# Designed miniproteins, single chains, part 56

Each design is a single chain, and the fold is of that chain. pLDDT is the mean over its residues in the fold that is shown.

## One batch from the design tools (miniprotein)

Design m2058
Fold by ESMFold2-Fast:
Structure m2058 (fold): chain A 95 residues (1-95)
Amino acid sequence: MKVKLYLLVEHPEDMSEEEIAKIVEEAAKQVPGVSNPSAKVVKRVSKTTVLVEATFDVPDDTSQEELVEIGREIVKKIEELDPRLKILGFGVEFI
């Protein structure tokens, strides 16, 4: 099934939106059950805060509860891959 993940990301002022998106994609790739992740910055909120949308595939039998757990694991992996990034909030839904 296709999924959309929304991330509110705090970042250093000199970090590019392309770099942020690539870190999010790399983090999603490392989470079991996630395939074909793609991420992009869709809105700038401030000099240090952006809204990122990621899309990926999950197994067709994935529950809503399991989907939220996948979202939390992606958030954890983003912060592990680049400690300069802080996730201020996230939402996840089937599309």
Scores: mean pLDDT 87

Design m2059
Fold by ESMFold2-Fast:
Structure m2059 (fold): chain A 62 residues (1-62)
Amino acid sequence: MSEEELEREVRRALALMSLAVSIRTSEDPEVKKKLEELMDEVAADPDPDPMEALKKAKEIEE
């Protein structure tokens, strides 16, 4: 496994962990569902960005 592949997987893991926390702390079931959909998108993203994922999560939580 290359260092580039490892860095990408670390970024994915960080983004997914942040989204998992947001899902658990949210009180709204509709917000939870949208965050779970975003989590699926991040899991499938070939080049995940944890900062962009966090920004999208905050937009959903608004």
Scores: mean pLDDT 79

Design m2060
Fold by ESMFold2-Fast:
Structure m2060 (fold): chain A 84 residues (1-84)
Amino acid sequence: SAEREALLEKYKEKIKELLEKGELSGGQAYMLLSTIDALASDKSLSAAEVEAELEREIELALAYNKEKKEKEKKEKEKEEELKK
């Protein structure tokens, strides 16, 4: 459907934007784009099911990156404090 195709294009642009902003790695962007291609091939899925799956995958990738960044920041701050 046109609605489903527009949704897939919206998420491709969102993934590209997140990659350009450095919020996703190249590998994460590649995996998410591959997920979009897989979902595009499955014509049994509704637009709502496609959106829910893509939002879940993006949320998991962003949550992983946020946790990793916060952990690295805290470890760096702790190491700098111990060098005083």
Scores: mean pLDDT 79

Design m2061
Fold by ESMFold2-Fast:
Structure m2061 (fold): chain A 68 residues (1-68)
Amino acid sequence: EIEKLKEEIKELEERIKELMEELRNTDDPAKVPRIVGEILRLIGDEIDLVLELSKLLDKEEQEKLRKE
């Protein structure tokens, strides 16, 4: 599951890059709040996944120490 979380984080990073590019290339100020809102939402999702990954890494280290 650690690998799956790393892949999900990578996918969110790619989506954020796409939205950042859309934001840089937009000439319509009415679209800016929507794009910024989507970027912030994805950053929030990434933080949640990073926290979950951190917890799983702690669990893996604990299990490794318990077996050895």
Scores: mean pLDDT 78

Design m2062
Fold by ESMFold2-Fast:
Structure m2062 (fold): chain A 96 residues (1-96)
Amino acid sequence: SYKEIGESLEAAAKAEKDPVLKLRNLALAGEYYFKAGDYEKAAKMYEEAIKIAEELGNLEAQALLYEKLAEVYEKLGDKEKAEEARKKAEEAKKKI
């Protein structure tokens, strides 16, 4: 199931020491939690992935992940957080 894949990817991310691979596993976990309808876990995974992308200075990953986070917040009904995430995605895109 999508939920079980998300849980497996989250566990893999937690065990991972390489920040690039950790970011990838967190982003994938967020995607599968989103597909499973677990928007709270999807948001958490994308927020953790964004933090790593910011630490790495990866603007392309920041832009993509903030767009995904905005979609999650829209599903949760949090329009203010969705708008803030979209602004952060746009700011990252302007620096590329």
Scores: mean pLDDT 90

Design m2063
Fold by ESMFold2-Fast:
Structure m2063 (fold): chain A 66 residues (1-66)
Amino acid sequence: SLLRKAAQKYAAGSILEIAAELDNSAEDLREAAELYREAAELARAAGDEEEAAELERRAEEAEAKA
């Protein structure tokens, strides 16, 4: 399902965000943001606008920290 694919990308992004916080890595933060944006697109395609909006917000926050 699209939501399951979104969840997988969100999990990958979340792990990279944790790694970025430990290593102070702008590159990992940018990669996490990209994964969150991909997850948001999948959530939107699945009709879950609330999850898509939250994922986009998380992507923006990760990118702003990079």
Scores: mean pLDDT 83

Design m2064
Fold by ESMFold2-Fast:
Structure m2064 (fold): chain A 101 residues (1-101)
Amino acid sequence: MSLILQLIGLVLRLIGIMIDLEKLKTPENEELVKKALEAIERAIKAILSGDVKEAEESAKELEEVAKRLKEKGFDELAKLVEEAAKIIREGIEITRKINES
């Protein structure tokens, strides 16, 4: 299977989550949603450039944002941000395989 096509698929999934986050954003969660969107954008750029360290840091930031959203009762937003972190970690593993080739 093409590793590059798998990365493109993951990037498209992340863009879908960004759209859903923007739709569910309210004034009460706007700062956390903005932080999540910025972290996802950095992760996409990192994955496409082969920067595993930056992608890992972005995934950790998203995991922290998801925890804070959940603590505030924004469970649906928290699940979307957790899914984004999971997709980024999948992208890191594919990027590692490409870098080893």
Scores: mean pLDDT 86

Design m2065
Fold by ESMFold2-Fast:
Structure m2065 (fold): chain A 57 residues (1-57)
Amino acid sequence: MLARAVAPVPQTSPDELELRPGDVVEVLEEVDENWWLVRSLATGRVGRVPRSFLEPL
């Protein structure tokens, strides 16, 4: 599943992924109700992102 960042996502820990608004990611895993593991399509980097910052495509 693809998703788009709707707001700036800060990296607050090393396992998180920094995203800018409009960045498209592939959702790899729904870790819990608040966090998704994603891969950036632009950079290939993998990390956790808060679900509330992502819009499913």
Scores: mean pLDDT 82

Design m2066
Fold by ESMFold2-Fast:
Structure m2066 (fold): chain A 60 residues (1-60)
Amino acid sequence: GAMEKRFEELKEEVERLIEEKRFDEAENLIVRAYVTGEVSEEQIEELKKLFLEKKEEVEK
């Protein structure tokens, strides 16, 4: 559905921003998605997990 498609788009954007080391922008994107309610609460938690895992990977 539309929410699942938006989640995949957000996931791709977050991953791209983290690879570019644009951590503040990636975090702001997740916060915006939470505030607007454009994805589910569970999907926001998945984005937060992705952010932390990817950030650790690129900061090694």
Scores: mean pLDDT 84

Design m2067
Fold by ESMFold2-Fast:
Structure m2067 (fold): chain A 64 residues (1-64)
Amino acid sequence: SLEREIELLKAKKGFVEMSDQVEIELLERQGKLEEAEEVRKRRREFMEEVEKKIKELERKLKEE
């Protein structure tokens, strides 16, 4: 169902946010600041894509 898909996307978003944060912290500790910034950029792009998908699914759920 659309409601389950929305909940799974929200859970996936949270998981990716946490895992990327660990990678960023490791890179920063190694002095790889540019690589850490690339991970932050990739995370932002992923979050925007997931938020857009959630919004589209919520719109479809409203139309049912």
Scores: mean pLDDT 83

Design m2068
Fold by ESMFold2-Fast:
Structure m2068 (fold): chain A 59 residues (1-59)
Amino acid sequence: DPLEEKIKEIKEDLENLIKNTIEQAKELGLSDEEIEELEAELKERAEEELKKKIEELKK
């Protein structure tokens, strides 16, 4: 299913973006608490972005 393949690609891209952002934040010396808050916010945004992209792909 081409839709499932596109969804998988989007998920992988979002996971890589979150990973890279967290790694950069750690290098910048953010606290563990700030890292946890940032990761939670990024995951929430990624879920919203994924839902929007899935909706667009279904059109």
Scores: mean pLDDT 81

Design m2069
Fold by ESMFold2-Fast:
Structure m2069 (fold): chain A 77 residues (1-77)
Amino acid sequence: VSRETLDAEVKLALGLIYFSLAKQDYEKGDYENAIKSYEKAIELFEEAIRLDPSLRDEAQKYIDEAKKFLEEVKKKL
């Protein structure tokens, strides 16, 4: 496993953590923090794809989902 592959896997894992936190914040009505967490998750997923393009299909699914929820959260503000 190359360092670049490990970095990509770490970014993907961090993205999933932020994605989970964003959902939790949304369920609690903390829309401002939910927005920040979804935006951070998208950033991390995009970085993972850049570092390891083989993750594109998996990460893109989460990016699309995060963007969909981000738009829903913005409607609540």
Scores: mean pLDDT 84

Design m2070
Fold by ESMFold2-Fast:
Structure m2070 (fold): chain A 57 residues (1-57)
Amino acid sequence: GRHGAAGYILYLQGRYEEAVEEFRRALEEHPDDEGARRMLAEALRKLGRDEEAERVE
C-alpha cells in the first residue's frame, strides 16, 4: 500500500523514525503484510530499539 511504499523510501533516505511510522500504518491497514513487518523491525534496529524490533517479528 501507500504507507509501505512511503516507509521504504524513508528507510532508504535514513529517515528511520518516519519509516517506522509509515510501516506501522501499513500494518494497521494490512496486518498480514510480512514485508512491512520485516522492514519495521529493521528500521527499529537502525534506531537502536532492538527490543521493539524483536516483538514485531
Scores: mean pLDDT 84

Design m2071
Fold by ESMFold2-Fast:
Structure m2071 (fold): chain A 55 residues (1-55)
Amino acid sequence: LEDFVLDLVKKLTGLSEEEIKQLSDFELRSIARLLHQITGLPEEEILEALKKVRE
């Protein structure tokens, strides 16, 4: 899930993995909401995957 979410964020935003790791909680929630609308996956599951990438 984390790899899939990371690849999709990179494709949609043009951000590198390093840049994604520097995003604020607000920015991660905004991305999770966008990905929820595109993929149909639960927003909270996407958010948790993004937080794990940041760790």
Scores: mean pLDDT 78

Design m2072
Fold by ESMFold2-Fast:
Structure m2072 (fold): chain A 79 residues (1-79)
Amino acid sequence: SAAYEEGLRLLAEGRTAEAIEAFERAIAEDPDNAEAWHNLGELYAMGGELEKAAEYYEKALALDPDNENARRALEAVKA
């Protein structure tokens, strides 16, 4: 989606808060976008919000169980 692509561009620019807003719009428009859930998990983990990050990683894995990066990230956050 356009919101997801916008989130990726904002993330590349280091505009973390705006990237979070764009990815939240992406999951509101397409709740099955596993990559948007994964990116939100990573951004909240980077901000130290580990419990929130875990929730987003769990959503990403529910949609894409073969996402090795999300699985490893979830294991790290829950350790």
Scores: mean pLDDT 87

Design m2073
Fold by ESMFold2-Fast:
Structure m2073 (fold): chain A 75 residues (1-75)
Amino acid sequence: KVEEYRRKAEEYLEKANELGREAEEKLREGREALKRGDKEKAEELFREARELILEEAEYTVKAILYISEALAEER
C-alpha cells in the first residue's frame, strides 16, 4: 500500500505540474491581450487560467494526502 500511495502521489504531482504550465501560458496570453486592449480575450484567458490553477491545487492537495498516508503507514 505504501508503494501505491507514493506512486499515486507522483502521478498527481506530474498532473499538477502540467496544469501549472498550462496556467502560466494562459496568464501570459491574457496579459498580452490586456496590453493590446483586448479586454474580452484577456477575461477569457484569465478565467481559463483560474480554472487550471484551481485544478492544479486540487491535484497538489491529493498528492500531499497520499504522501501523508504513506508516512502514516510507515509508523
Scores: mean pLDDT 84

Design m2074
Fold by ESMFold2-Fast:
Structure m2074 (fold): chain A 83 residues (1-83)
Amino acid sequence: SASLGENRDLTELDLSNGNLTSLPEGVFDGLIKLEKLNLSNNKLTSLPEGVFKNLKNLEELDLSGNKLTSLPDDFKLLKNLKK
């Protein structure tokens, strides 16, 4: 959603425990400074292709407690991601 693009200086986003079943395409496209993203304990079964494409500063990503069967191919481009 374009509404998150207004928060271009955001470095941390917590969307955990939200009952999310899907993410809209481009939902994180404006979050170019984001370092931490928590999506844990939702009901995500898949992620849209390119959902993380602009998250070049992302260091922490929590996808635990979801129902994910696969990760999008652009996940491997997250060069700053810590395990």
Scores: mean pLDDT 75

Design m2075
Fold by ESMFold2-Fast:
Structure m2075 (fold): chain A 45 residues (1-45)
Amino acid sequence: MKKEEELQKKRNEILEQGRKAMDEFTERVKKAREQIEKELKKKNE
């Protein structure tokens, strides 16, 4: 059972790291998109 707990813990850590990386990537994309939208809106006076 202790080995199963260690494997589950490692799996959870990998999943968390993956989630964090995806969140950071998604946030960067969102920010870039928002900046583009703001610039486009300013140009359309």
Scores: mean pLDDT 78

Design m2076
Fold by ESMFold2-Fast:
Formats: sequence, structure tokens, C-alpha cells
Structure m2076 (fold): chain A 61 residues (1-61)
Amino acid sequence: MSAEQLKAAAEQLREQGVLSEEEAEEIFRLVDEGRLDEAYQRLLRAAHRAAAEGRKVRVEL
């Protein structure tokens, strides 16, 4: 995923309540530092956590 796609995904997950404001800010920071793999892993972990709890998530890139 590109940096812009990672930021867009983090914002969408924050809006859906899957990420807290602090979690989304940390992902934005990782993207801005060029740590895209770590940002992606944090997004993936949050999405898996939500799915395990029975929540539906939607991300448009």
C-alpha cells in the first residue's frame, strides 16, 4: 500500500471506531517516517481485532 492509502485506511478505521485517535495518530506518524510496513501491520492487527469481536469493517482506498 502507498503512504496515502495507509493514511486513508487509518482515517476510515478511526471513523468506524476500530482505531482510537491515539492509534490513528501513531499510524500517521509511522507513515510520515517512511515506516510503511509497521503502519500496515498496525492497521492489519486492528482490523483482525475488530473482526474477532464480530465487528464489520470497511476500507475504501
Scores: mean pLDDT 81

Design m2077
Fold by ESMFold2-Fast:
Structure m2077 (fold): chain A 99 residues (1-99)
Amino acid sequence: SEDEKAREALRKGIDALSEGNYEEAVKYFEEAAKSKDPLIRAAAHVGLGIAYLKLGKYDEALRSFDEAIRDAEKISDPLVAAMVKQDAERVKKLAEEKR
């Protein structure tokens, strides 16, 4: 399914990010962000934000975290939505402090 492809892209993005391959991580997270699942999109946009921070692209990072917050609000489970939104807001705040 498209969601399986998006989950695979998300995993590959996380692997690339952990290995310091930030430009490769951006490509995988952009693919994962095309998912119709708001949980996958939120995770992908957090990953994009972190990858952009590592590349020194602060404006792109902040926009990606804002997208993650918007995606989190669309998650059907209210407890998961609150957790993901809070995590995205926290990472955004840390990114703003480095600007």
Scores: mean pLDDT 88

Design m2078
Fold by ESMFold2-Fast:
Structure m2078 (fold): chain A 63 residues (1-63)
Amino acid sequence: MKGDIAVATKDVPVDTPSVLALKKGEKVVILKEYSDGNVLAQSLETGKVGLIGKDQLEVIGKA
């Protein structure tokens, strides 16, 4: 959900320039949801923005 804080459920390496690389337990804010099951998110630790699979995240609260 847009504006929610989520946590990465596992390490996510960057394999393409559009993907957000995350470590397990890293917190992100969800900026936009897409119909394909991906979200645009920003890491709260690095400030980087990128695409991540919604299945890679667990929503824990509002930003």
Scores: mean pLDDT 74

Design m2079
Fold by ESMFold2-Fast:
Structure m2079 (fold): chain A 56 residues (1-56)
Amino acid sequence: SGMKQKIEQYKKLQKKAGKKPYSDKVLEYLIKAQDYVDAGDLKKAKEYIEKAKKEE
């Protein structure tokens, strides 16, 4: 799915930059938050940002 593909792309970019990639769960929440921002749903975007923080 598009989400799985986006997570894989971000992890590959982080590895190429010599950085430890974020967990799949953190990336999933951050990608969902960005998708909600792009859709104008700021309330759901904030909820997913908070979920990403809980994975820290």
Scores: mean pLDDT 79

Design m2080
Fold by ESMFold2-Fast:
Structure m2080 (fold): chain A 55 residues (1-55)
Amino acid sequence: SAALREEIAYLEEQIALLERLREEHADDPEVVALLERSIAELRQERARLEEELAR
């Protein structure tokens, strides 16, 4: 559905932003740990939506 594709696109944009932020703060282990957790959660949600969209 269009709604699922829009949600996946939104998650992809958020993941890309957090990945860039992680690279910018690569020398800060506390920030990296928090960003990695958030990225993992978004990737899991994206995978779930992609499974529903798969045809």
Scores: mean pLDDT 87

Design m2081
Fold by ESMFold2-Fast:
Structure m2081 (fold): chain A 100 residues (1-100)
Amino acid sequence: MTKEEKIEEAKRLMEQAVKALKEGNYDEAIKFAEEARKIAEELGDTPLKIQAYVLLAEAYLKKGDYEKAIEYFKEARQLDPSNPYIDKLLEEAKKKLEEK
């Protein structure tokens, strides 16, 4: 598989994860996001890694696994420290963990 084919596959998996999240299929969303993350890690593609970590974190957040959501948002923040969207979601996940 070429690098370009792997990037396309990762993007397709991310689209499937987003669809699963919208449908409430959180375990399916986690599965697709994790597959996309593995491809992004193999490629060393930082933008794809950020997108995959954010999707994985959002899926865990919606599933109610706040500890895992926080871990994945921290990974995304480390790769993209200037992104206020990641900071907002990380604060939301932390607040949800405290309310549990």
Scores: mean pLDDT 85

Design m2082
Fold by ESMFold2-Fast:
Structure m2082 (fold): chain A 62 residues (1-62)
Amino acid sequence: KIEVDNRIIALEIRYVGALLEGDEEAVRQTIEDLENLAKELEDKYPETAEYIRKVAERMRER
């Protein structure tokens, strides 16, 4: 659980950093990494996977 939380936080930090640098490719890559993390977790932690998908979708809309 704590390993998953740390991975989510790291990806959120990367997203903010990419936005501040104006690095559109890094923004897209970070969103893709979040979507892949959600897919990885969907069998064992379905609620966490759904939360991550929601975060990724919100990032795509901004």
Scores: mean pLDDT 78

Design m2083
Fold by ESMFold2-Fast:
Formats: structure tokens, sequence, C-alpha cells
Structure m2083 (fold): chain A 71 residues (1-71)
């Protein structure tokens, strides 16, 4: 499912994150919070909101990680 793929990508990004970088550490914490929100979602609205948060935080973490490699 699209949800399973999103969670797989998010968990992979968390595992690859450089937690010694304060920006990546902060983005990783936000991504973890978004994943927890999805796991706790009880309504369709909460589920959609949590998925959008995961997408946004995942992109932020991936961009920060990519920027670090291109420096």
Amino acid sequence: SSTEKLLEEARAALAAADLSDPAQAAAARELEAAIEALEKAKTVEEEIGAKLRIIGELLSLELLAAGGRLS
C-alpha cells in the first residue's frame, strides 16, 4: 500500500540521518512525531493529516541530508 511504502521510506531516512547535525536531528524528531501521529490516528482526517506531515518532514530531512553531501 502507499502507506506502507511511505513508512518504509520514512524509516529508511531516519536510519540514514546524521544525528550529529542539529538540523537533521530536529527534522528526524519531527518525522518520528509524524509517524507516531499516524500510528495513533483514529479518524480518516487524522490519518490524512499525519501522512501529509510524514511527507513534508521526510522531504525536509532528505533535502538536509543531500545538502550536507553536496557541500
Scores: mean pLDDT 83

Design m2084
Fold by ESMFold2-Fast:
Structure m2084 (fold): chain A 77 residues (1-77)
Amino acid sequence: NAEAWNNLGVVYANNNQYLEAAQAYRQAIELKPDYAEAWNNLGVVYANNNQYDEAIFAYRQAIELKPDYAEAWNNLG
């Protein structure tokens, strides 16, 4: 399910496996496009991989889905 893919992404990200984390988060989003947390998490791994345009897009998607998402707003700057 989408939550399992998001959780797998968190495990990869904690292990500094950003490409695998991004793939897992994208799978979560494919199954659940309104998954604000997965969009925010995808932004974080893109930022860590110096993919800033992709990170900004992902954070904006998280905020669009959840306007009160303080963490995503903070990440966007």
Scores: mean pLDDT 90

Design m2085
Fold by ESMFold2-Fast:
Structure m2085 (fold): chain A 52 residues (1-52)
Amino acid sequence: AQVHIISIADGEKDIHQIVADGLGVSVEEAKDIMANAKEVTFDEKQLKIVTE
């Protein structure tokens, strides 16, 4: 499984945009990644996404 840890900037509310910026993908791809992830964990300052 791939593990991605993405920092969340203060004031940024669009989680899909945060994931897109963190992974270097489009917002559309970020939505798909999150929908198909094995695990998504939300922390105060970061997101942890587990994929394939």
Scores: mean pLDDT 74

Design m2086
Fold by ESMFold2-Fast:
Structure m2086 (fold): chain A 56 residues (1-56)
Amino acid sequence: SRREETIKRVMEAYGRLVRETGTTNPSYRDIARRAGVSVGTARRIIKGLKSGEIYA
């Protein structure tokens, strides 16, 4: 689904940023730019994954 595609894109952007920068806490703005989504969307998805509300 479109939601699953968006979640995968955000997760991929997060993982790549962690590898590229060496930090486990890249900014939501950087994740959003890399994933091609809004900052609010990146924040919601990352928080959902960390809280266990979202599984990808």
Scores: mean pLDDT 76

Design m2087
Fold by ESMFold2-Fast:
Structure m2087 (fold): chain A 93 residues (1-93)
Amino acid sequence: DALTQLGAVLNAQGQYADAIAALTQALAANPANATAYNNLGLAYLQLGDYASAIAAFTKALALNPSAAAYANLGTALANTGQSAAAATALAKA
């Protein structure tokens, strides 16, 4: 939807707080939007909120498994020192 696309554009521009706001509105309208969860995780990852990033990527993967979401989850897990879990996620990417 337009809010999910806006969130992706805001992420690409480095406007992570605005991306989170747009993606949160997208998820209020459609809580099964895997793309919105993946983009929300990316915004949190760039802000250094690794716990929120892991939660968002895990939700994205539960809704729609994708190589991109596995790679992103692996990156977030590696940043928190969860090296074994990160390796497992990256192997599925």
Scores: mean pLDDT 86

Design m2088
Fold by ESMFold2-Fast:
Structure m2088 (fold): chain A 80 residues (1-80)
Amino acid sequence: AKKAAEYAEKAAEASRAGNYDLTVHYAQLARKYAEEAGGDYGRVAANSFTAAEQAGISGNPRMAALAAETARKYARKAEE
């Protein structure tokens, strides 16, 4: 779904800005929509969003941004 990719982008932006609460929030939303998309690409995206959420909680913007970018790439592939 388009929403997974949009929230992944917002999570990456929030992570780069150092806003970890917002990074976690957007990563959680992106994961939900990636899971709804299903398939191999949706599953990979969901796992990457989980990694972004964990990195955001731990205050690691580099890892959060990387995981969110990977999730965005696979979420786009899951959108048909």
Scores: mean pLDDT 69

Design m2089
Fold by ESMFold2-Fast:
Structure m2089 (fold): chain A 78 residues (1-78)
Amino acid sequence: SKEEVEKLVEEYAAELQAYFDRVAPSMSEEQRRQLLELLYRTSREMAKILEDESLSAEEKKKKIEEVFRETKAEMDRL
């Protein structure tokens, strides 16, 4: 459902924010900026998926999960 997809985005956003809060104090200024830019891009991409009326709830969920996986992989490279 639409509510399930919205909840999934909120849960993933909360997980990414918790990660940022945990690791940011140990990062350089440059690493923090790169992480913030990544999180901002991820947030915008997830919002775009949520607003795409051509996608079913199941397709939105799959795309949101993929964006989250890709973001975590990129964060691990920072």
Scores: mean pLDDT 83

Design m2090
Fold by ESMFold2-Fast:
Structure m2090 (fold): chain A 68 residues (1-68)
Amino acid sequence: SLDAAKAAMRAAATTYYTTVQGLSADDAQALADRIVAVIETTAAEKGWSDAQVIAALNNVTAAYQALT
C-alpha cells in the first residue's frame, strides 16, 4: 500500500541519517518526513498514480539501504 511504502522509506531514511550521518532520531525523522513531502508534491505536480508513487518510494528506500 502507499502508506506501507511511505513507512518503509521513512524507516530506511531514519536508519541512514542516525547510523551513517549521526543525526538524532528527531532530526532524522524530520528529514524523512520532508523527503516524503517532496515526493508527494512532485507526484501531484506530474499527475503520478499511487503505483508510480509507490515505485518512487521503493527506489528511494533501496538507495538509503544501499548507503547504510
Scores: mean pLDDT 87

Design m2091
Fold by ESMFold2-Fast:
Structure m2091 (fold): chain A 76 residues (1-76)
Amino acid sequence: MADEELKETMEEIAPYLEEAGKALEAGDLEAAIEALEKVREILEEKAKKAKDPEVKEALERLVEEAEEAIRLIKEK
């Protein structure tokens, strides 16, 4: 089921998202970027392997969100 693939992916990236959030609260921009880059890598691999078009689209959207977050931290 498509929702199961998304849930598994969310569980896999959750610790890195938590790490990024804590790093941002501490003002550690390098640690936040590193954690978000790991999230992006996992999401890209999952998107490439996704067989369900809805799952693939959702994962590609999350990749874009992760890239935007990294860009905002690096530039602003």
Scores: mean pLDDT 81

Design m2092
Fold by ESMFold2-Fast:
Structure m2092 (fold): chain A 63 residues (1-63)
Amino acid sequence: TKEAEEYKKKGDEAKEQGKYEEAAKYYQKALELNPEDEETKKNRLEAEILDGMKLIEEAVSKL
């Protein structure tokens, strides 16, 4: 749907800005509208992994 494409675009923009948590949320909304979109599933997983890595790096840097 047009709404799914809009959420995918917002996810891509958030990812480009390093806002991985926001990107994952937008990709999840796109998948609620189009659950068979394999590309968006990959992008959501990638954003979640990048968010997790960033949080670990920030936590370690404070030790």
Scores: mean pLDDT 82

Design m2093
Fold by ESMFold2-Fast:
Structure m2093 (fold): chain A 64 residues (1-64)
Amino acid sequence: MKPATPEEVREAVREAIEKHNGKLTKEDIDELAEKLNVDRGLVLNAAMEVLREKGIDPEKAIEL
């Protein structure tokens, strides 16, 4: 399976953040990594960047 592009990862993360009202759990991160065929760390980094762009503290929004 071909890994998702960085743009596809950012879009999927953005949609997940909107769906979960600005919060992501470990399960959400793991599911995104599996669906996009990318490393969990890459999803987590994209999530932190998207949250910062929205003015949300990633430490408060991400539950691991």
Scores: mean pLDDT 78

Design m2094
Fold by ESMFold2-Fast:
Structure m2094 (fold): chain A 84 residues (1-84)
Amino acid sequence: DIDDMVQQSRDFVNTSINNGVSVSDLQQRIRDYTQSLRDQGVDISDFRRVVGVMVDTIRNSNRLSDSQKDQLIDSIGQAVSDSL
């Protein structure tokens, strides 16, 4: 269910940020997660929706600096490029 994947991606990003996971560790976790979605055969439209929710969750975080947000969003963009 795409709604379950959307919720899972939001919870994953929020939990990582709230637990103070380093930017580098979160970057790697995001890459692994996006690759996992593609390996599961999630279609491109659903994949884009899940990725969009991760990006929005990062952008809306009040616990990350602008620099940290840029680094994480760039990593998501790279992971998406590598997966498509």
Scores: mean pLDDT 81

Design m2095
Fold by ESMFold2-Fast:
Structure m2095 (fold): chain A 70 residues (1-70)
Amino acid sequence: EGEELLKKGLEAYKAGDLEKAIEYFEKAAKVGDPILSGIAYNNVARALAEQGKYEEAQKYLDKSVEALMK
């Protein structure tokens, strides 16, 4: 489940559909695996930074670190 959502997010990201990429990465982050959540939040941050939303990107980087520190 989470791995498939992460894959769909990466496909959307490569296609330049940053909104769809963020949606899939957010879903992957909520599956409940801390490592997957960390990876997914990092990818949300990357997509937000590409949109120029640096403050939101930093928020998701913080979430990524929190998920990986458990």
Scores: mean pLDDT 81

Design m2096
Fold by ESMFold2-Fast:
Structure m2096 (fold): chain A 73 residues (1-73)
Amino acid sequence: SELEKEIEEKRKKIKDLVIEEAGLTLQYLLAKLNNAPQSVLDAIQAQIDAIQAERDRLLAELKELLAKLEEEK
């Protein structure tokens, strides 16, 4: 169904964002360990924050789609 396809697409996007967040978190920790300038740390943190906001938005949308799928059963 179209609903199941949309759920699968949202799951894939969320998974990709989780992987990106993990990669940026590692980059932040390595930059901090190497005494990177605060501007570099702030830039990485801003990217993490943006990914977290998008992830949370998609998770909310996924919950709504899953509720609709459950109602169809």
Scores: mean pLDDT 88

